# Designed miniproteins, single chains: the designs that were tried, part 26

Each design is a single chain, and the fold is of that chain. pLDDT is the mean over its residues in the fold that is shown.

## One batch from the design tools (miniprotein)

Design m936
Fold by ESMFold2-Fast:
Structure m936 (fold): chain A 119 residues (1-119)
Amino acid sequence: MIELKESGGGTVAVGGSVRLSSQISGDVNNILKVAWWRQRPGEPPQFVASIDVYTGETSYAPEVAGRATISYDKEKKTLYLDLRDLQPEDTAVYYSEAVAIENGKGKTYRGEGVELRVV
């Protein structure tokens, strides 16, 4: 079983930057991919960024490309999302996600999220 606990949200000024963190616990050796998702008020959840844990290959949504950096520290078991040049549209609940292999199948775990408000 894998658990994710996000932190680093709160209220940030427009044009500022933030680092969101997720502490990952449990059977982390089976994780293939970690990702950040967000849900803006009144909108469906949207993909933000992902990293392949073995290769370090990253993927970014077009809306954050050039403003976001995803990184994963395997020793600290911590997933980060650095966002810069924050806009009001970045106001959302941000969720971390881990995809692990269990019994030969991919299983997805998600945290409860952290709120980011840009004002």
Scores: mean pLDDT 87

Design m937
Fold by ESMFold2-Fast:
Structure m937 (fold): chain A 99 residues (1-99)
Amino acid sequence: SFEIDTLEKTVEVAEGETKTVRFELPRPLEDGDAVGVTVKNAAGEAVGTAAGVVRDGKLHTVSSGAATVTARAVSPRTIEVTLTAAGGTYTVTVTVIRS
């Protein structure tokens, strides 16, 4: 059995901008928690993803897609997502699957 937390924000990115988005989690990250990030454009198409597992209080993600997406744990309750994409409006979804 597992529990899932899902958080979502809409952000605007200027052409050539690297945008940083902070997410405050409802509970702290623990080692073994899996973190997924999905970025969708205004048309609802997935343009980038990032995924990783928390180890020793640290999160390192592997990115895929046309947009560059990274996520890091800046505190036990805060995930910072960095997005580099074409100019537009994007929906950033962070999913935490609890160990």
Scores: mean pLDDT 84

Design m938
Fold by ESMFold2-Fast:
Structure m938 (fold): chain A 74 residues (1-74)
Amino acid sequence: SLKEEGERLIEEAERLEREGERLLEEGKKLLDEGVASGDLKLINRGIGLILRGIGLLFEARLLKEKGKELIEKA
């Protein structure tokens, strides 16, 4: 049903949101450590994780919105 599909999309979105938040936290730590030590490799790795985390959070928002729409139509 549309309700079940919507609920599954919200569950997947919550999973992506947790992963995105984890990547943002790790990326910020690496960026801070890299800046403090002058380690460009650490800075670049931190930035990479932050960008990936942002991407997952955007994907999660789209899935949550789609999930809500499906539940409302049910």
Scores: mean pLDDT 90

Design m939
Fold by ESMFold2-Fast:
Structure m939 (fold): chain A 88 residues (1-88)
Amino acid sequence: TKVVVSQSSTDFTAKAGETVTVTATLTNPLTTQNATARVVVEDVETGEVLAEKTITGVAPGATATITLTFTAPKTGTYRTTATVEVEV
């Protein structure tokens, strides 16, 4: 079963046609197990996923940096969610 070890969310605003670059730095806080780092960017109003990236095999105590780029389809509020999870 997948277990979320850490998660953070940040809301931001963008204009239609704006190129948005999101950089997230995620640390595996576990001492003995590899983790999966995932970053998702969603439209807050519609729930549409605009960009997503996953890095597997993040070593204990290691840091993964994920960069996502997308063009905002409309002026509005977007949410970036960064998650570190493990399979147990």
Scores: mean pLDDT 85

Design m940
Fold by ESMFold2-Fast:
Structure m940 (fold): chain A 89 residues (1-89)
Amino acid sequence: GLTVEERLAELKEELKKNPEELIKKFYEIKKKFDEAPLNPVIGDELLLVLKELIKQGKKEFAKKEIKEILEKHPNTPIREELEELLKEL
């Protein structure tokens, strides 16, 4: 199987090649995160796709979704990273 680093690198390249599928990939990862909010690999995948959404100019979408995630999962291990992303939006 892929290591965590290899999986994140593969996801990052997939998102760059298929920017039109960013929203779809976000919801796939968000569903996994909702089922396992303490899983660090899924948390890192969620941060990666959110950063790519912001980079591609989907700032209002990212802002809304980050706020929803923080309201639903206030004790997530990625809380500080999500709050920092909100400050940039």
Scores: mean pLDDT 81

Design m941
Fold by ESMFold2-Fast:
Structure m941 (fold): chain A 67 residues (1-67)
Amino acid sequence: MKLAIIIVGKNEEEIEKYEEKARKYHPDEELIFYRAENIEEAFELAERLEKEEGIPTHVIATPDVLK
């Protein structure tokens, strides 16, 4: 099964850390990683992927984007 992981973050090292965590939590799924500049963009992308492509999506925000 394909699963889209959308990561919202500005720090490359933190983004890579969350990508590694996502792979550990979803070992039996084909993960597709996307990046978004902010939470609003991430949710818009998630809705598009689910409605138009039928791909289930998860959004992960790094702490640096939560204010």
Scores: mean pLDDT 78

Design m942
Fold by ESMFold2-Fast:
Structure m942 (fold): chain A 85 residues (1-85)
Amino acid sequence: MDAISMTVEVPAGAGEVTGIGELYADGELVAITALGTATEAATLSGVLEMPRETAEAVDEVVGVARGADGTVVSRRRNPLRITPL
């Protein structure tokens, strides 16, 4: 098992915001994780554990923050941080 960590920033004044992490391998979405919700400016963070073979294939990690109306209010390309477990 390996762990991949990710964050996304929530801007002030966006209302209720939901954060998700999207993990990609060779341009294909391979995993999604919840990063939480915020009603004010915040950094939402999460860690997703997966089999080492799956984690080693991940080449892009994106945090996405979406407002209550579905509008993307923030998007962050995360540095690839894989921790062996």
Scores: mean pLDDT 83

Design m943
Fold by ESMFold2-Fast:
Structure m943 (fold): chain A 97 residues (1-97)
Amino acid sequence: MAPRLSPEEERETLEALAELAERAAEAAEAGDEREARRHAIAAMLLAAELEAFGSEEAQELARQVRELVLRGMEALDAGDFAEAAELFRRAAELARK
C-alpha cells in the first residue's frame, strides 16, 4: 500500500484545508480575486494530498471538497464572487467534519 497519513496528520491537513477554503471565501466576498485564487489553489493541493495518502473516508471527503473548490474557481472566472464565496464556504464546512 502507498504510505498513509497518520490520524493526527490527516486531522491537521483537514483543518488546514478548511481554513484555506474559508480564507478563499473571505477574499471572494471582498472582491480580491488574486487572494481568493491563491487560497483556493493551496486548498486544492491539500485536498490532493488527502486523496493520495488519506484514509478512505478522508479521500472521499477531499474529493468532494476539491469539486466544490473547482466550482468556486470557475465562479471566479465568471466574475461571480458571491457564488465563489458560497462554494468555498461549503467546502470549508465539509472539511470541518
Scores: mean pLDDT 86

Design m944
Fold by ESMFold2-Fast:
Structure m944 (fold): chain A 70 residues (1-70)
Amino acid sequence: MAEEVRRAPPEEVPELARRYLESRIGSPLEEVVEAINELARAAGEAGVDREGFQEIQRSASRALEKTLES
């Protein structure tokens, strides 16, 4: 996933991030946190702008909330 994000156009990264984080819901909390950290680093390397990072943060928050509720 991180490799896919690094090679994607910056404008496509938030959508890739949303799908990836959604697929991680129900995983152990530690794995979800690691996935979020890896994704944030890859998005930075891909050159995602502030608005894109805000979308990724919303996706991360939703994934964490749902994982804690599952």
Scores: mean pLDDT 79

Design m945
Fold by ESMFold2-Fast:
Structure m945 (fold): chain A 94 residues (1-94)
Amino acid sequence: GIELAERIIEIGKKLIELGKENSSEGLIEMGERLIRIGEELRRLAETKELSEEVLKLIEEGIKLIEEGIKESSPEKLLEGLRLIEEGLRLAKEE
């Protein structure tokens, strides 16, 4: 849980950096959103165990974002963000 939350925060920081270098407001906004999600997920992971379903959604989301960066694929970036957001939503319901 905590390690994955920290990875989300680091990816968010990298997207902000890339967005600034490429003058992409969309990448900056996505990065800021990932940092917020990662901080909230870290707080949840400190208070309870996250389910295997939550961990799987977040790991798949991280993988898609990393692939999206490598391939310059907005579709993969958006899908990865969506999966991470779904993982956080599910974590809050548990």
Scores: mean pLDDT 85

Design m946
Fold by ESMFold2-Fast:
Parts: C-alpha cells; sequence; structure tokens
Structure m946 (fold): chain A 83 residues (1-83)
C-alpha cells in the first residue's frame, strides 16, 4: 500500500540520515556525539519496528530491522574507537 511504502521510506531515511551524521561526527573526532547520535537513531527505529509489528506491517518491520543492524554495526565500530 502507499502507506506501507511511505513508512518504509521514512525508516530508510532515518537510518541513512543517522549514519551520515554519525560519520560526519566521527570524521570531526566527535566520537561521544557520534555514539549518542547512533543510540538515538537505533531507539527511534526500534519504536518504529514495534509499531509496525503491532500493525502487522512486515515490510516496515524488515526495513527497520535492516537499518537497526546497520546502525548497531557502526555503533560497535565507534565504541571500539572510544576504547
Amino acid sequence: SMETEKRVRRVRELGRRTLERADELVAEGRLEEARLELEIGIGLLRIMRGVAKIAGDEEVVEAAEREIERLERRLREVEELLA
């Protein structure tokens, strides 16, 4: 449906913008702020995934899970740089 397509686009856009902002912060040496940006983005995506699960919107759930996994991988890399 058009609504599912819009929600998938919003999920992907949130993941993309979060990753781009985190990468900018990493390039500037602002690692704690990059970590916070990624944690906030993951939290929002988890909320969106939860809402989609209740709605039975499997395409949005799958999109959110892919974006969460991507941001969680980047978060681990940032945490390694902070260690």
Scores: mean pLDDT 91

Design m947
Fold by ESMFold2-Fast:
Structure m947 (fold): chain A 97 residues (1-97)
Amino acid sequence: ASPGIAAALAAANALIAAGNFAAAIALLQTAIATAKALDLPLSDIAALYLALGNAYAAAGNNAAAIAAYKAAIAAATAASDAALLAAAQANLAAAQA
């Protein structure tokens, strides 16, 4: 991941650990919008969507988590990023159980 994306992921994970899910979600949504505007690699976008799905799942918003995981799967598939694809598929399956 680019340094900016790595920093955004670290900050979001810290907010989730603190129980501040709303701030983590807002930060990740802003990071995704910025990544798309700057045409950053699809692997970076996939990682952000995976983190967004995890933030929504932690917040108890299962429907939003599923939507974010599907977006991560689409981006990871387009990027040919097997590790992110596998992670997003596993988390989607767990969210749908």
Scores: mean pLDDT 88

Design m948
Fold by ESMFold2-Fast:
Formats: C-alpha cells, structure tokens, sequence
Structure m948 (fold): chain A 75 residues (1-75)
C-alpha cells in the first residue's frame, strides 16, 4: 500500500539521517511524501514531511531525523 511504502521510505530516510547522510535522508523523505499524498495522509503528517525534506536539503541531518521521527508518529 502507499502507506506501507511511505513508512518504509521514512524508515530508510531516518537511518540515513542518523548516519549523517542528509542527501539519503532527503531522498527517503521525498519518496515517503509522494506515497503519503497518494494514501491521503493527514495535513499535519504532510507538514512534518515537508519540514524534514527542507532540513535534509539544507544539509541538517540531525534536524531531518527529528522531523522524520515526528512524521512516523503521525503517518
């Protein structure tokens, strides 16, 4: 399902972020966001995904990890 694919992509993004790989985190969050949109995920979860992607694109792996952890609680 799109929800299961979103969770899997977020878990991969979180692992990348925790390893300090901001580019890997961005890829994971971007993929998760597309699946979350397709699954009809709530606006709060989509906002956390957007914040996580922005942090990862800015090279802030630690901040990306925080937002991804919050998104996983909401998806």
Amino acid sequence: SHRENAIRSLEAGLAAARAGDAAGAAAGVYQAKTHAIESGTNEEALNKLTEGLAAAQAGDAAKAAEHIERALELV
Scores: mean pLDDT 83

Design m949
Fold by ESMFold2-Fast:
Structure m949 (fold): chain A 68 residues (1-68)
Amino acid sequence: SKVEEILKKVKEEFDKLFKDPNVSYDAILDRVLQLAAKLAKEHGLSTSELLKIAREIVDYIDKKKKEK
């Protein structure tokens, strides 16, 4: 699905940024949410689908923060 493709790309970008200890959490969050919004627009997703993607990204980031 388009949602799964976007989530995969955004999670890959997050993992790259999160590996760098010099990048702040707020900067990572901003960049990945901007990427998600851009990809959602390019794929013609609805606002509800974009919000669903944003929620899954936030949950993924929260989980990764707790694993540190």
Scores: mean pLDDT 79

Design m950
Fold by ESMFold2-Fast:
Order: C-alpha cells, then sequence, then structure tokens
Structure m950 (fold): chain A 55 residues (1-55)
C-alpha cells in the first residue's frame, strides 16, 4: 500500500520539478507533509525532487 503511494508521490515531485521548477516541487512535498503523509512517502518525493533538480 505505502510503496505504491511513495512511487506516485516521487513521480509527481519529479514531474513538477522538471515542468514548473524546484519551488513547485518543494511546495508539493511540503503539502504531502502537511496532509500527514508517512515519512517514507515524503522521503521518496524529496529524493525524486533532488534527483530531478541536481541530476
Amino acid sequence: MLARTAAVAAEAAALLTRESGIQTGLAFVEKLAQDGAPQSVVDAALAALRAEARA
């Protein structure tokens, strides 16, 4: 269950960072944390954002 959610969050964070820039990707990750997403989901989204922004 959480693995699928983490994968979707990571993909969305990467796409938002690529298309709209790092600020939009960061805002998405912050919203996940505010919505009470598990730390594993937040960590996956942050890792994807970092990979996209600094790959």
Scores: mean pLDDT 77

Design m951
Fold by ESMFold2-Fast:
Structure m951 (fold): chain A 78 residues (1-78)
Amino acid sequence: LLKEALEKEIEAGMKLIEAGVTRVTGKREAERLRKEGRLEEAEEVEKETERKVAELEKKAEEYEKKAKELLEELKKKE
């Protein structure tokens, strides 16, 4: 039970790290494109980045919710 909860927390953490990296790299790429005068491409990169970040954050929330459910169950057993 505790092991399963920790595994879900780790999965949530990995998705949040991936979301953070995606946000930072996407912002950096968009800024690079803007500096080069590629405004349309910068806008597309920002749009795609926000979409990917939202998807990853949603998955992280699902894993966190599952982990909390497992931890609450563990509390009842202890």
Scores: mean pLDDT 81

Design m952
Fold by ESMFold2-Fast:
Structure m952 (fold): chain A 66 residues (1-66)
Amino acid sequence: DPVKKAEEYVKKAEEAAKKGDREKAIEYLREAERLAKLAAVLGDTERAAEVGKRVNELMEKYGLEL
């Protein structure tokens, strides 16, 4: 399930950001976005959009840019 994998990467990104590992956090967020885009293409647009919102929230909270 691409959405479940994207959610796991969002969690890993938040943990990395909390530890101050900005590069690792950005890497995990990029992978989460890639998986969310795949899910959207496969028809899971609502859950993919929710992952995208979570990615944006973490980027704003920790001052990250993709």
Scores: mean pLDDT 83

Design m953
Fold by ESMFold2-Fast:
Order: C-alpha cells, then sequence, then structure tokens
Structure m953 (fold): chain A 86 residues (1-86)
C-alpha cells in the first residue's frame, strides 16, 4: 500500500488518469490512515485536471466512518467543485 500511495501521488502530480483505479482500491482500505492519504492524493489529482475523474472517490470518502477521512475528503470536494465550475 505504501508503494501504491507513492505511485498514486506521482500520477496525481502529473494529472495522469492512471491514478483513478489506484485511488478506488486505496479508498477501500481497512486502515483509516491509508484512506486519509487517499483523500489527500485525490485532492491533488482534482487540482491537476482530474476533478471529474476522481469525484466519485472523493464523494465516497466524504461519507467515511472516520472523521479525519471525512474532513480531508470534504476539502477535496470543495477543490473539485471549484475546478468543475471553471
Amino acid sequence: EEEELERARKYAEAGDPRVVPILERLAKSPDPEIRVKTAKIAHLAAKNGLAEEVLPVIERLAQDPDEEVRIYATLALISAAIALKE
């Protein structure tokens, strides 16, 4: 999972849609720390032109049972909403 997180971050930084299936898998992790990192990477991807593609992952994480995951996912939702209005 650490290797997948690092790969996802690099794809998100590059605006590479290959990040999407990695984030979908990581969002289902039983570890809330991994899901927090996933929300942060989804936020980065949304800022780099992938807002539409990562929106479903972000919306799912915004409903997460963990409060910290919901906070970071909500920040990502705000960023994605702004990007999609432009």
Scores: mean pLDDT 85

Design m954
Fold by ESMFold2-Fast:
Structure m954 (fold): chain A 66 residues (1-66)
Amino acid sequence: MMEEKIREVRELARKVEATGDKSKAIPTTSALMLVIAGEVEASLGNEEEALRLLEEALRLLRELVE
């Protein structure tokens, strides 16, 4: 579900912020831009594209937390 993926993105973004690693700022911003793009696609009725963008954002954020 899209709402669950958005919640997970927010949780992962908070974990990245907790690292205090300023070098992760740009990659984290890029992942958050994918979330915004996903929300826009969902608003336009493109739910499959929205989910794809959210999954890509989750993938990037998980890599940043590791």
Scores: mean pLDDT 77

Design m955
Fold by ESMFold2-Fast:
Structure m955 (fold): chain A 60 residues (1-60)
Amino acid sequence: DELEKKLAELQKKTEKDIELIEESLRAMGYSEEKIESIVDNLKGVSAIQMARLAAEAKAA
């Protein structure tokens, strides 16, 4: 149950970090299409990483 709370906090922080990354990319002059592609990839990687963390926590 502590792990679930940690994962929820990590998800909230990840969402805020993604927003900051979007702002940085806009400031660097990237197009909205490129920004969306990068953000979608980051969200996909984050979901996979959270699944792996949950599996590892259950194994050890």
Scores: mean pLDDT 72

Design m956
Fold by ESMFold2-Fast:
Structure m956 (fold): chain A 81 residues (1-81)
Amino acid sequence: SAVSRVLERYREALRPRIEEAKKNARNQEELQKLVGQAISDVANAMRDELEEAVRRAPPTSQLSFDEDIDLSMARMILAST
């Protein structure tokens, strides 16, 4: 589905930023801050794409279990940014 493809792209964009955070963080608090910033930055960069995927999603009754989880995740990402 469109929402699953957008979330796959979100995860792919986020992955190298999380790896960089893990490599550069000196402690757990710094890691949490760097990961939080990466999540926010990627979500903001993909905001229009995420909003469009959510808008075009079929009714929940027509979604697979995995697609419904992906839709819920996209909505949570948008609500957090």
Scores: mean pLDDT 81

Design m957
Fold by ESMFold2-Fast:
Structure m957 (fold): chain A 101 residues (1-101)
Amino acid sequence: MPVYTYTLSYYNPKTGKGGLETVTGTPEEVAEYIVELAKELDAKKIVITHLPSVPESLAREIAEEASKLTDIPVVFDPDYNLDLSGSDPDTLYVTILQVEP
């Protein structure tokens, strides 16, 4: 599996907690990180999106792997739809900002 360095932005309205994180690993390892973060923040839903500069295939794979790791609903937003971000207090919003080899 190819290993990349991912820059992630996350936000959860319920806790007010958000940040920028760098994760180096496979899509499965990035998915594990996101799922652990969602559990830490007591999120009931995860929304994953990506900036247009990030390959959709990698972002989609991360979302699919996250869905395999948790019973928390995982939604992949391919269009970077800002209307889905920051509005639901029980949701962890994750944006993949950058991917580097």
Scores: mean pLDDT 80

Design m958
Fold by ESMFold2-Fast:
Structure m958 (fold): chain A 105 residues (1-105)
Amino acid sequence: MEIAEYLEEEIKKDPNNAEAWFELGRVYAYVLKDYEKAIEYYEKALEIDPENFEAYLNLGETYYLMKDYEKAIEYYEKALEIAEKKSKEGAEKAKENLEKVKKKI
């Protein structure tokens, strides 16, 4: 919880710090397993930086962990579109996650 508190203080000082919102989303998703708050924080990061493909990738993974496979696919597809413009490796990762979730439906 200390790192989440630190990130929350950083956001209070600079609410346009997209990186802090993104990292707070990761803490809530992977450490605290509070997927609803993780989604809110990732969405806030994307309001500030709408081309952050990692935030779309992590939103897809968060929905996958919630077993909402339809939304997981939607966000992985958005991550793939952005990653194809910026990073070959990011595109491969998004495609891998899409194939994994499609096997669940």
Scores: mean pLDDT 82

Design m959
Fold by ESMFold2-Fast:
Structure m959 (fold): chain A 68 residues (1-68)
Amino acid sequence: GDILNEILKKHGVKGVSFEGTVKAKDLPEVIRGVTSLSREQAEEIAKEIREKLGLKDDDPVELKVDTI
């Protein structure tokens, strides 16, 4: 689904393309690594993704990000 890309675009993330699998607990650091966002913004985005998808800390998240 486009939910991940919609959340990222809502938070102003543009020009990012990334595909990979990460644990839900690692989402804030991954978002920071592929974007220029602050720690606080990355944590907010990660929280919204986790709540929307019902993820626990060790659950795998397949990232297909295209905000170009």
Scores: mean pLDDT 76

Design m960
Fold by ESMFold2-Fast:
Structure m960 (fold): chain A 72 residues (1-72)
Amino acid sequence: HMEEAEKLVEQGEKARKEGNNKEAADFYTQAAVLYYKAGEREKAIELFEKAIELDPSNERARQLLAYLKAEE
């Protein structure tokens, strides 16, 4: 259910506001995976893009975003 994904987004926002961009990117990446599994593709892409913006070195977010865009 999307409640878990929403909590991960909230944790990511909190980490970002506290200046912990790497931790925020990890939370956004986890939330994006849950949204994708729930069929919320647009939200998943947005969250992966936010994760990469905060931590460009996040290989997981980069690889998963590339996979999603390749499915188009």
Scores: mean pLDDT 83

Design m961
Fold by ESMFold2-Fast:
Structure m961 (fold): chain A 75 residues (1-75)
Amino acid sequence: MKEEAKRLYEEAKKLFQEAIDAAKNGDVNRAIQLRKEASEAYRKALLLVDDPEEQKRIFEEGSKLLEEVAKAIGK
């Protein structure tokens, strides 16, 4: 379970970074698609974590990534 949650969260972080890069390159449509995929992976990762402290940490970190993508797209 922890390894699956970790893999999904790492995939989500990768997709968020690709979304930020796409937005900075002016490909807003690609950035939106990547953000959606990242958000789904991130949500699945949160559901697989059974430790409340670990869930809180992942939630806080992922929320910051979501905000960063939104700012990059919303320029």
Scores: mean pLDDT 79

Design m962
Fold by ESMFold2-Fast:
Structure m962 (fold): chain A 70 residues (1-70)
Amino acid sequence: SMADKEALLEEVERILTRAVVTGDYEAAAEEVRRLLLKHGLSEEVAERVAELVRQKDFAGAARVVEEALR
C-alpha cells in the first residue's frame, strides 16, 4: 500500500540520517539491506541500495528504493 511505501521510505531516511551523525555508513548499509529484504524487495535491489549507502549516494539509494516500490 502507499502507507507501507511511505513508512519504508521514512525508516530508510531515519537510518541514513543516523549514518550522517555517527559516520557509520557500513552499519547503515547493512541495516537498510535487512530492512528492504524484510519488506519483500529482492536481494539484488537490497544489495544495490546498500552499496549506494556505502558510497554516501543517498539520493541514488532513495531513487532505487522508490523505483523498486512501483
Scores: mean pLDDT 84

Design m963
Fold by ESMFold2-Fast:
Structure m963 (fold): chain A 62 residues (1-62)
Amino acid sequence: SMEELLKEAKELLEKAEEEAIPKLVEILRQNPSLIPQLRAYVKELGDEKAKKVLEEALKALK
């Protein structure tokens, strides 16, 4: 479900590991509607590592 995918993506961002980037790219490629929600979540976290992981995943979507 979308709720389960959103939860998984949030957990990947909370860990903020580079190894999470390929899995996050796969989730976002299939569910681009999650992008605004994840951007808002990263802003709430205030974690620069999480922000960088999301930005790298978004670049890889091209």
Scores: mean pLDDT 83

Design m964
Fold by ESMFold2-Fast:
Formats: C-alpha cells, sequence, structure tokens
Structure m964 (fold): chain A 60 residues (1-60)
C-alpha cells in the first residue's frame, strides 16, 4: 500500500477532503486525524499517481 498525507487549515476542509477522496477512491482507505487526511491506495502505479495528484491538488 502507498499512503499520501494532506494537512488542511481547518477540520471542515479536512472533512470535505475525506468525502471527496471516498467518492473518487472507493477502494482506498481514508483516515482523518484533526486537520490531517491520509489516503492509502494499493501499490498500483496508476492509483498511486491518481492519489498523489488528488492530494497535491488539495494542498495547493
Amino acid sequence: DHSFTAKFDNVEKAIAAVLSALGDFPDATVSLDGTTVTITVPDIPGLIAQAKNFVDELQS
């Protein structure tokens, strides 16, 4: 499994990110710790690239 972590300014943005991740990556494991969201995907290059892009977009 490959994990990506994103930190947000507040818990509301973090919750929105969790909901978006669950919609876009139904087979992923998504966890929330305060304002930090971690998305974990299988070690499949296409899914890793997609999850990285998702996290990078949310952090921008």
Scores: mean pLDDT 76

Design m965
Fold by ESMFold2-Fast:
Structure m965 (fold): chain A 67 residues (1-67)
Amino acid sequence: TQQALDQLNDEVGRLSEGARSLEEIRKAVEEAAKKVMSTLSPEQQKAVQQKADEFLAQLDALIAEDA
């Protein structure tokens, strides 16, 4: 599933380049995961979802600290 994880990282990077807030970065992670998962097998979707959930949890913690 390395190709799927690489694709997720690339999409997150691309979509988050214009982000000006942690909330926008969080949205970029969600959009990247949805886009990548639409082209993947169920096994790869599970791996991508787990990675996306990890990113979202880290962003949620940073948003809470920023408040």
Scores: mean pLDDT 75

Design m966
Fold by ESMFold2-Fast:
Structure m966 (fold): chain A 83 residues (1-83)
Amino acid sequence: EEKIKQLEEEIKELETRRDNLAAEADVQGRKFDEYLKKYKEDPSYKEKYWEALAETARTVSQLVGDIAGLKKAKRELEKLKEE
């Protein structure tokens, strides 16, 4: 039961991080879209657009990693509950 409790705590941490990263990605995605529109009309927005793109890509990469970690932890928890 010790390992079950540890995995449940890990899953809660990963779920919290997933929700936070998803919210951050949504905010960054909206800024990215705004700067992309501005960049198409005004080249001076190029740096802001590329910065927003890079930040969004970083957050999405972290989110994908977190989702993969959640799937693995949940699968391991299911196995331990069957034992």
Scores: mean pLDDT 82

Design m967
Fold by ESMFold2-Fast:
Structure m967 (fold): chain A 80 residues (1-80)
Amino acid sequence: SNKEKAEELIKKAEELLKEGKYKEAAELAYEAVKLASEDLPVTKYTAYILRAIGILLDAELTGKYKEAAEELIRLAKEIL
């Protein structure tokens, strides 16, 4: 299910965070947000995706991928 796949991606993102691989963790956490939100009504899905994109794009501008990964993991868990 999308929930189980999202939970798997969250675990992998948390492992990458522990390894200091912050950009890879943020990218996987973004994918977890996408999967977690797939079954939501279109307006909620769109809102969560736009928020997740904003977090990831802010990290591209600021280099703060650790903070982005933590926020995206939190967001994915909140949706699940």
Scores: mean pLDDT 89

Design m968
Fold by ESMFold2-Fast:
Structure m968 (fold): chain A 55 residues (1-55)
Amino acid sequence: MSVEEEMEELMERLKKGEISVTEFGKRANELANKYPEKTDLINEKWKAGVREASA
C-alpha cells in the first residue's frame, strides 16, 4: 500500500469514528517520519481529513 493509500484509509477511519483526531495525527506523523519526502502530501491529506471530520 502506498503512503497516499495509507492516508486515504486513515481519513476513512476518522470519518467513520473508528479513530480519534489525535490517533489520526499520531499515525500521520509516524508516516511522515518513515517517508520524510512525502511530508507535504501527508500534511495536505491530514488537514483535509480533519476538516471533513469536523464539518
Scores: mean pLDDT 81

Design m969
Fold by ESMFold2-Fast:
Structure m969 (fold): chain A 51 residues (1-51)
Amino acid sequence: MADPEKAAEEALKRVPEGRREDLLEAAELAAAQGHTTEQATASAVAAGLGT
């Protein structure tokens, strides 16, 4: 059951498209650093919603 990851993706969708582009770019950079897409997405969402 991938509930935590699905919740993270759902939270990312709540971000306006203008800011979402920035978060997606950060996720791509994290993936290029050697993280998996799964970890990169989680990190990007956490950074955007962490406040």
Scores: mean pLDDT 60

Design m970
Fold by ESMFold2-Fast:
Structure m970 (fold): chain A 107 residues (1-107)
Amino acid sequence: MEEEARKYLEKGKEAFKNGDYETAIEYYQKAIELAPEGSEIRAEAYFNLGKAYEKMGNYEEAITAYQKAAQDYLNLGDVKKASEALRNLGDLYEKLGNKEMALVYKA
């Protein structure tokens, strides 16, 4: 299943690169379904899902995806990638006008 998850993650990245964010979201969701719990590939799929939702203006869905990515990366000890997801969360809360939450994730 992890190899299959990786294939869907790569298909999602190609769709994203081509500006097909709807197709990218479908592939990233499939990668998440197939990825082992706590795996780096699941964390990466959630992070890329957040980016795709953000490109479409689906900020609430992007927040949920980045939260899941940050939690998975923190559990894996990948502080740098977790910090990138947390920064994206801060930017999204700012776009939604939630200054209090934006400060939490940007501090």
Scores: mean pLDDT 86

Design m971
Fold by ESMFold2-Fast:
Structure m971 (fold): chain A 69 residues (1-69)
Amino acid sequence: DAVLESLSPLEQAVLETLRRRGPLSVAELAELLGVPPSTVSRALNRLVERGLVEKRKVGRTTLYSVAEQ
């Protein structure tokens, strides 16, 4: 997959974790991957822009999941 091949290692790890664990917040991804929330947030923004991840608000929490288009 050309799109997956063009992802950074962090972007690949985020996408893989979301596929394995289901919808997660920035804080949950940061804890699971051992990286700062700001770093995860930047990677998630790039993945959302690329159409690989979708963003949903559930109450006051923002959750991210793999886009199943």
Scores: mean pLDDT 80

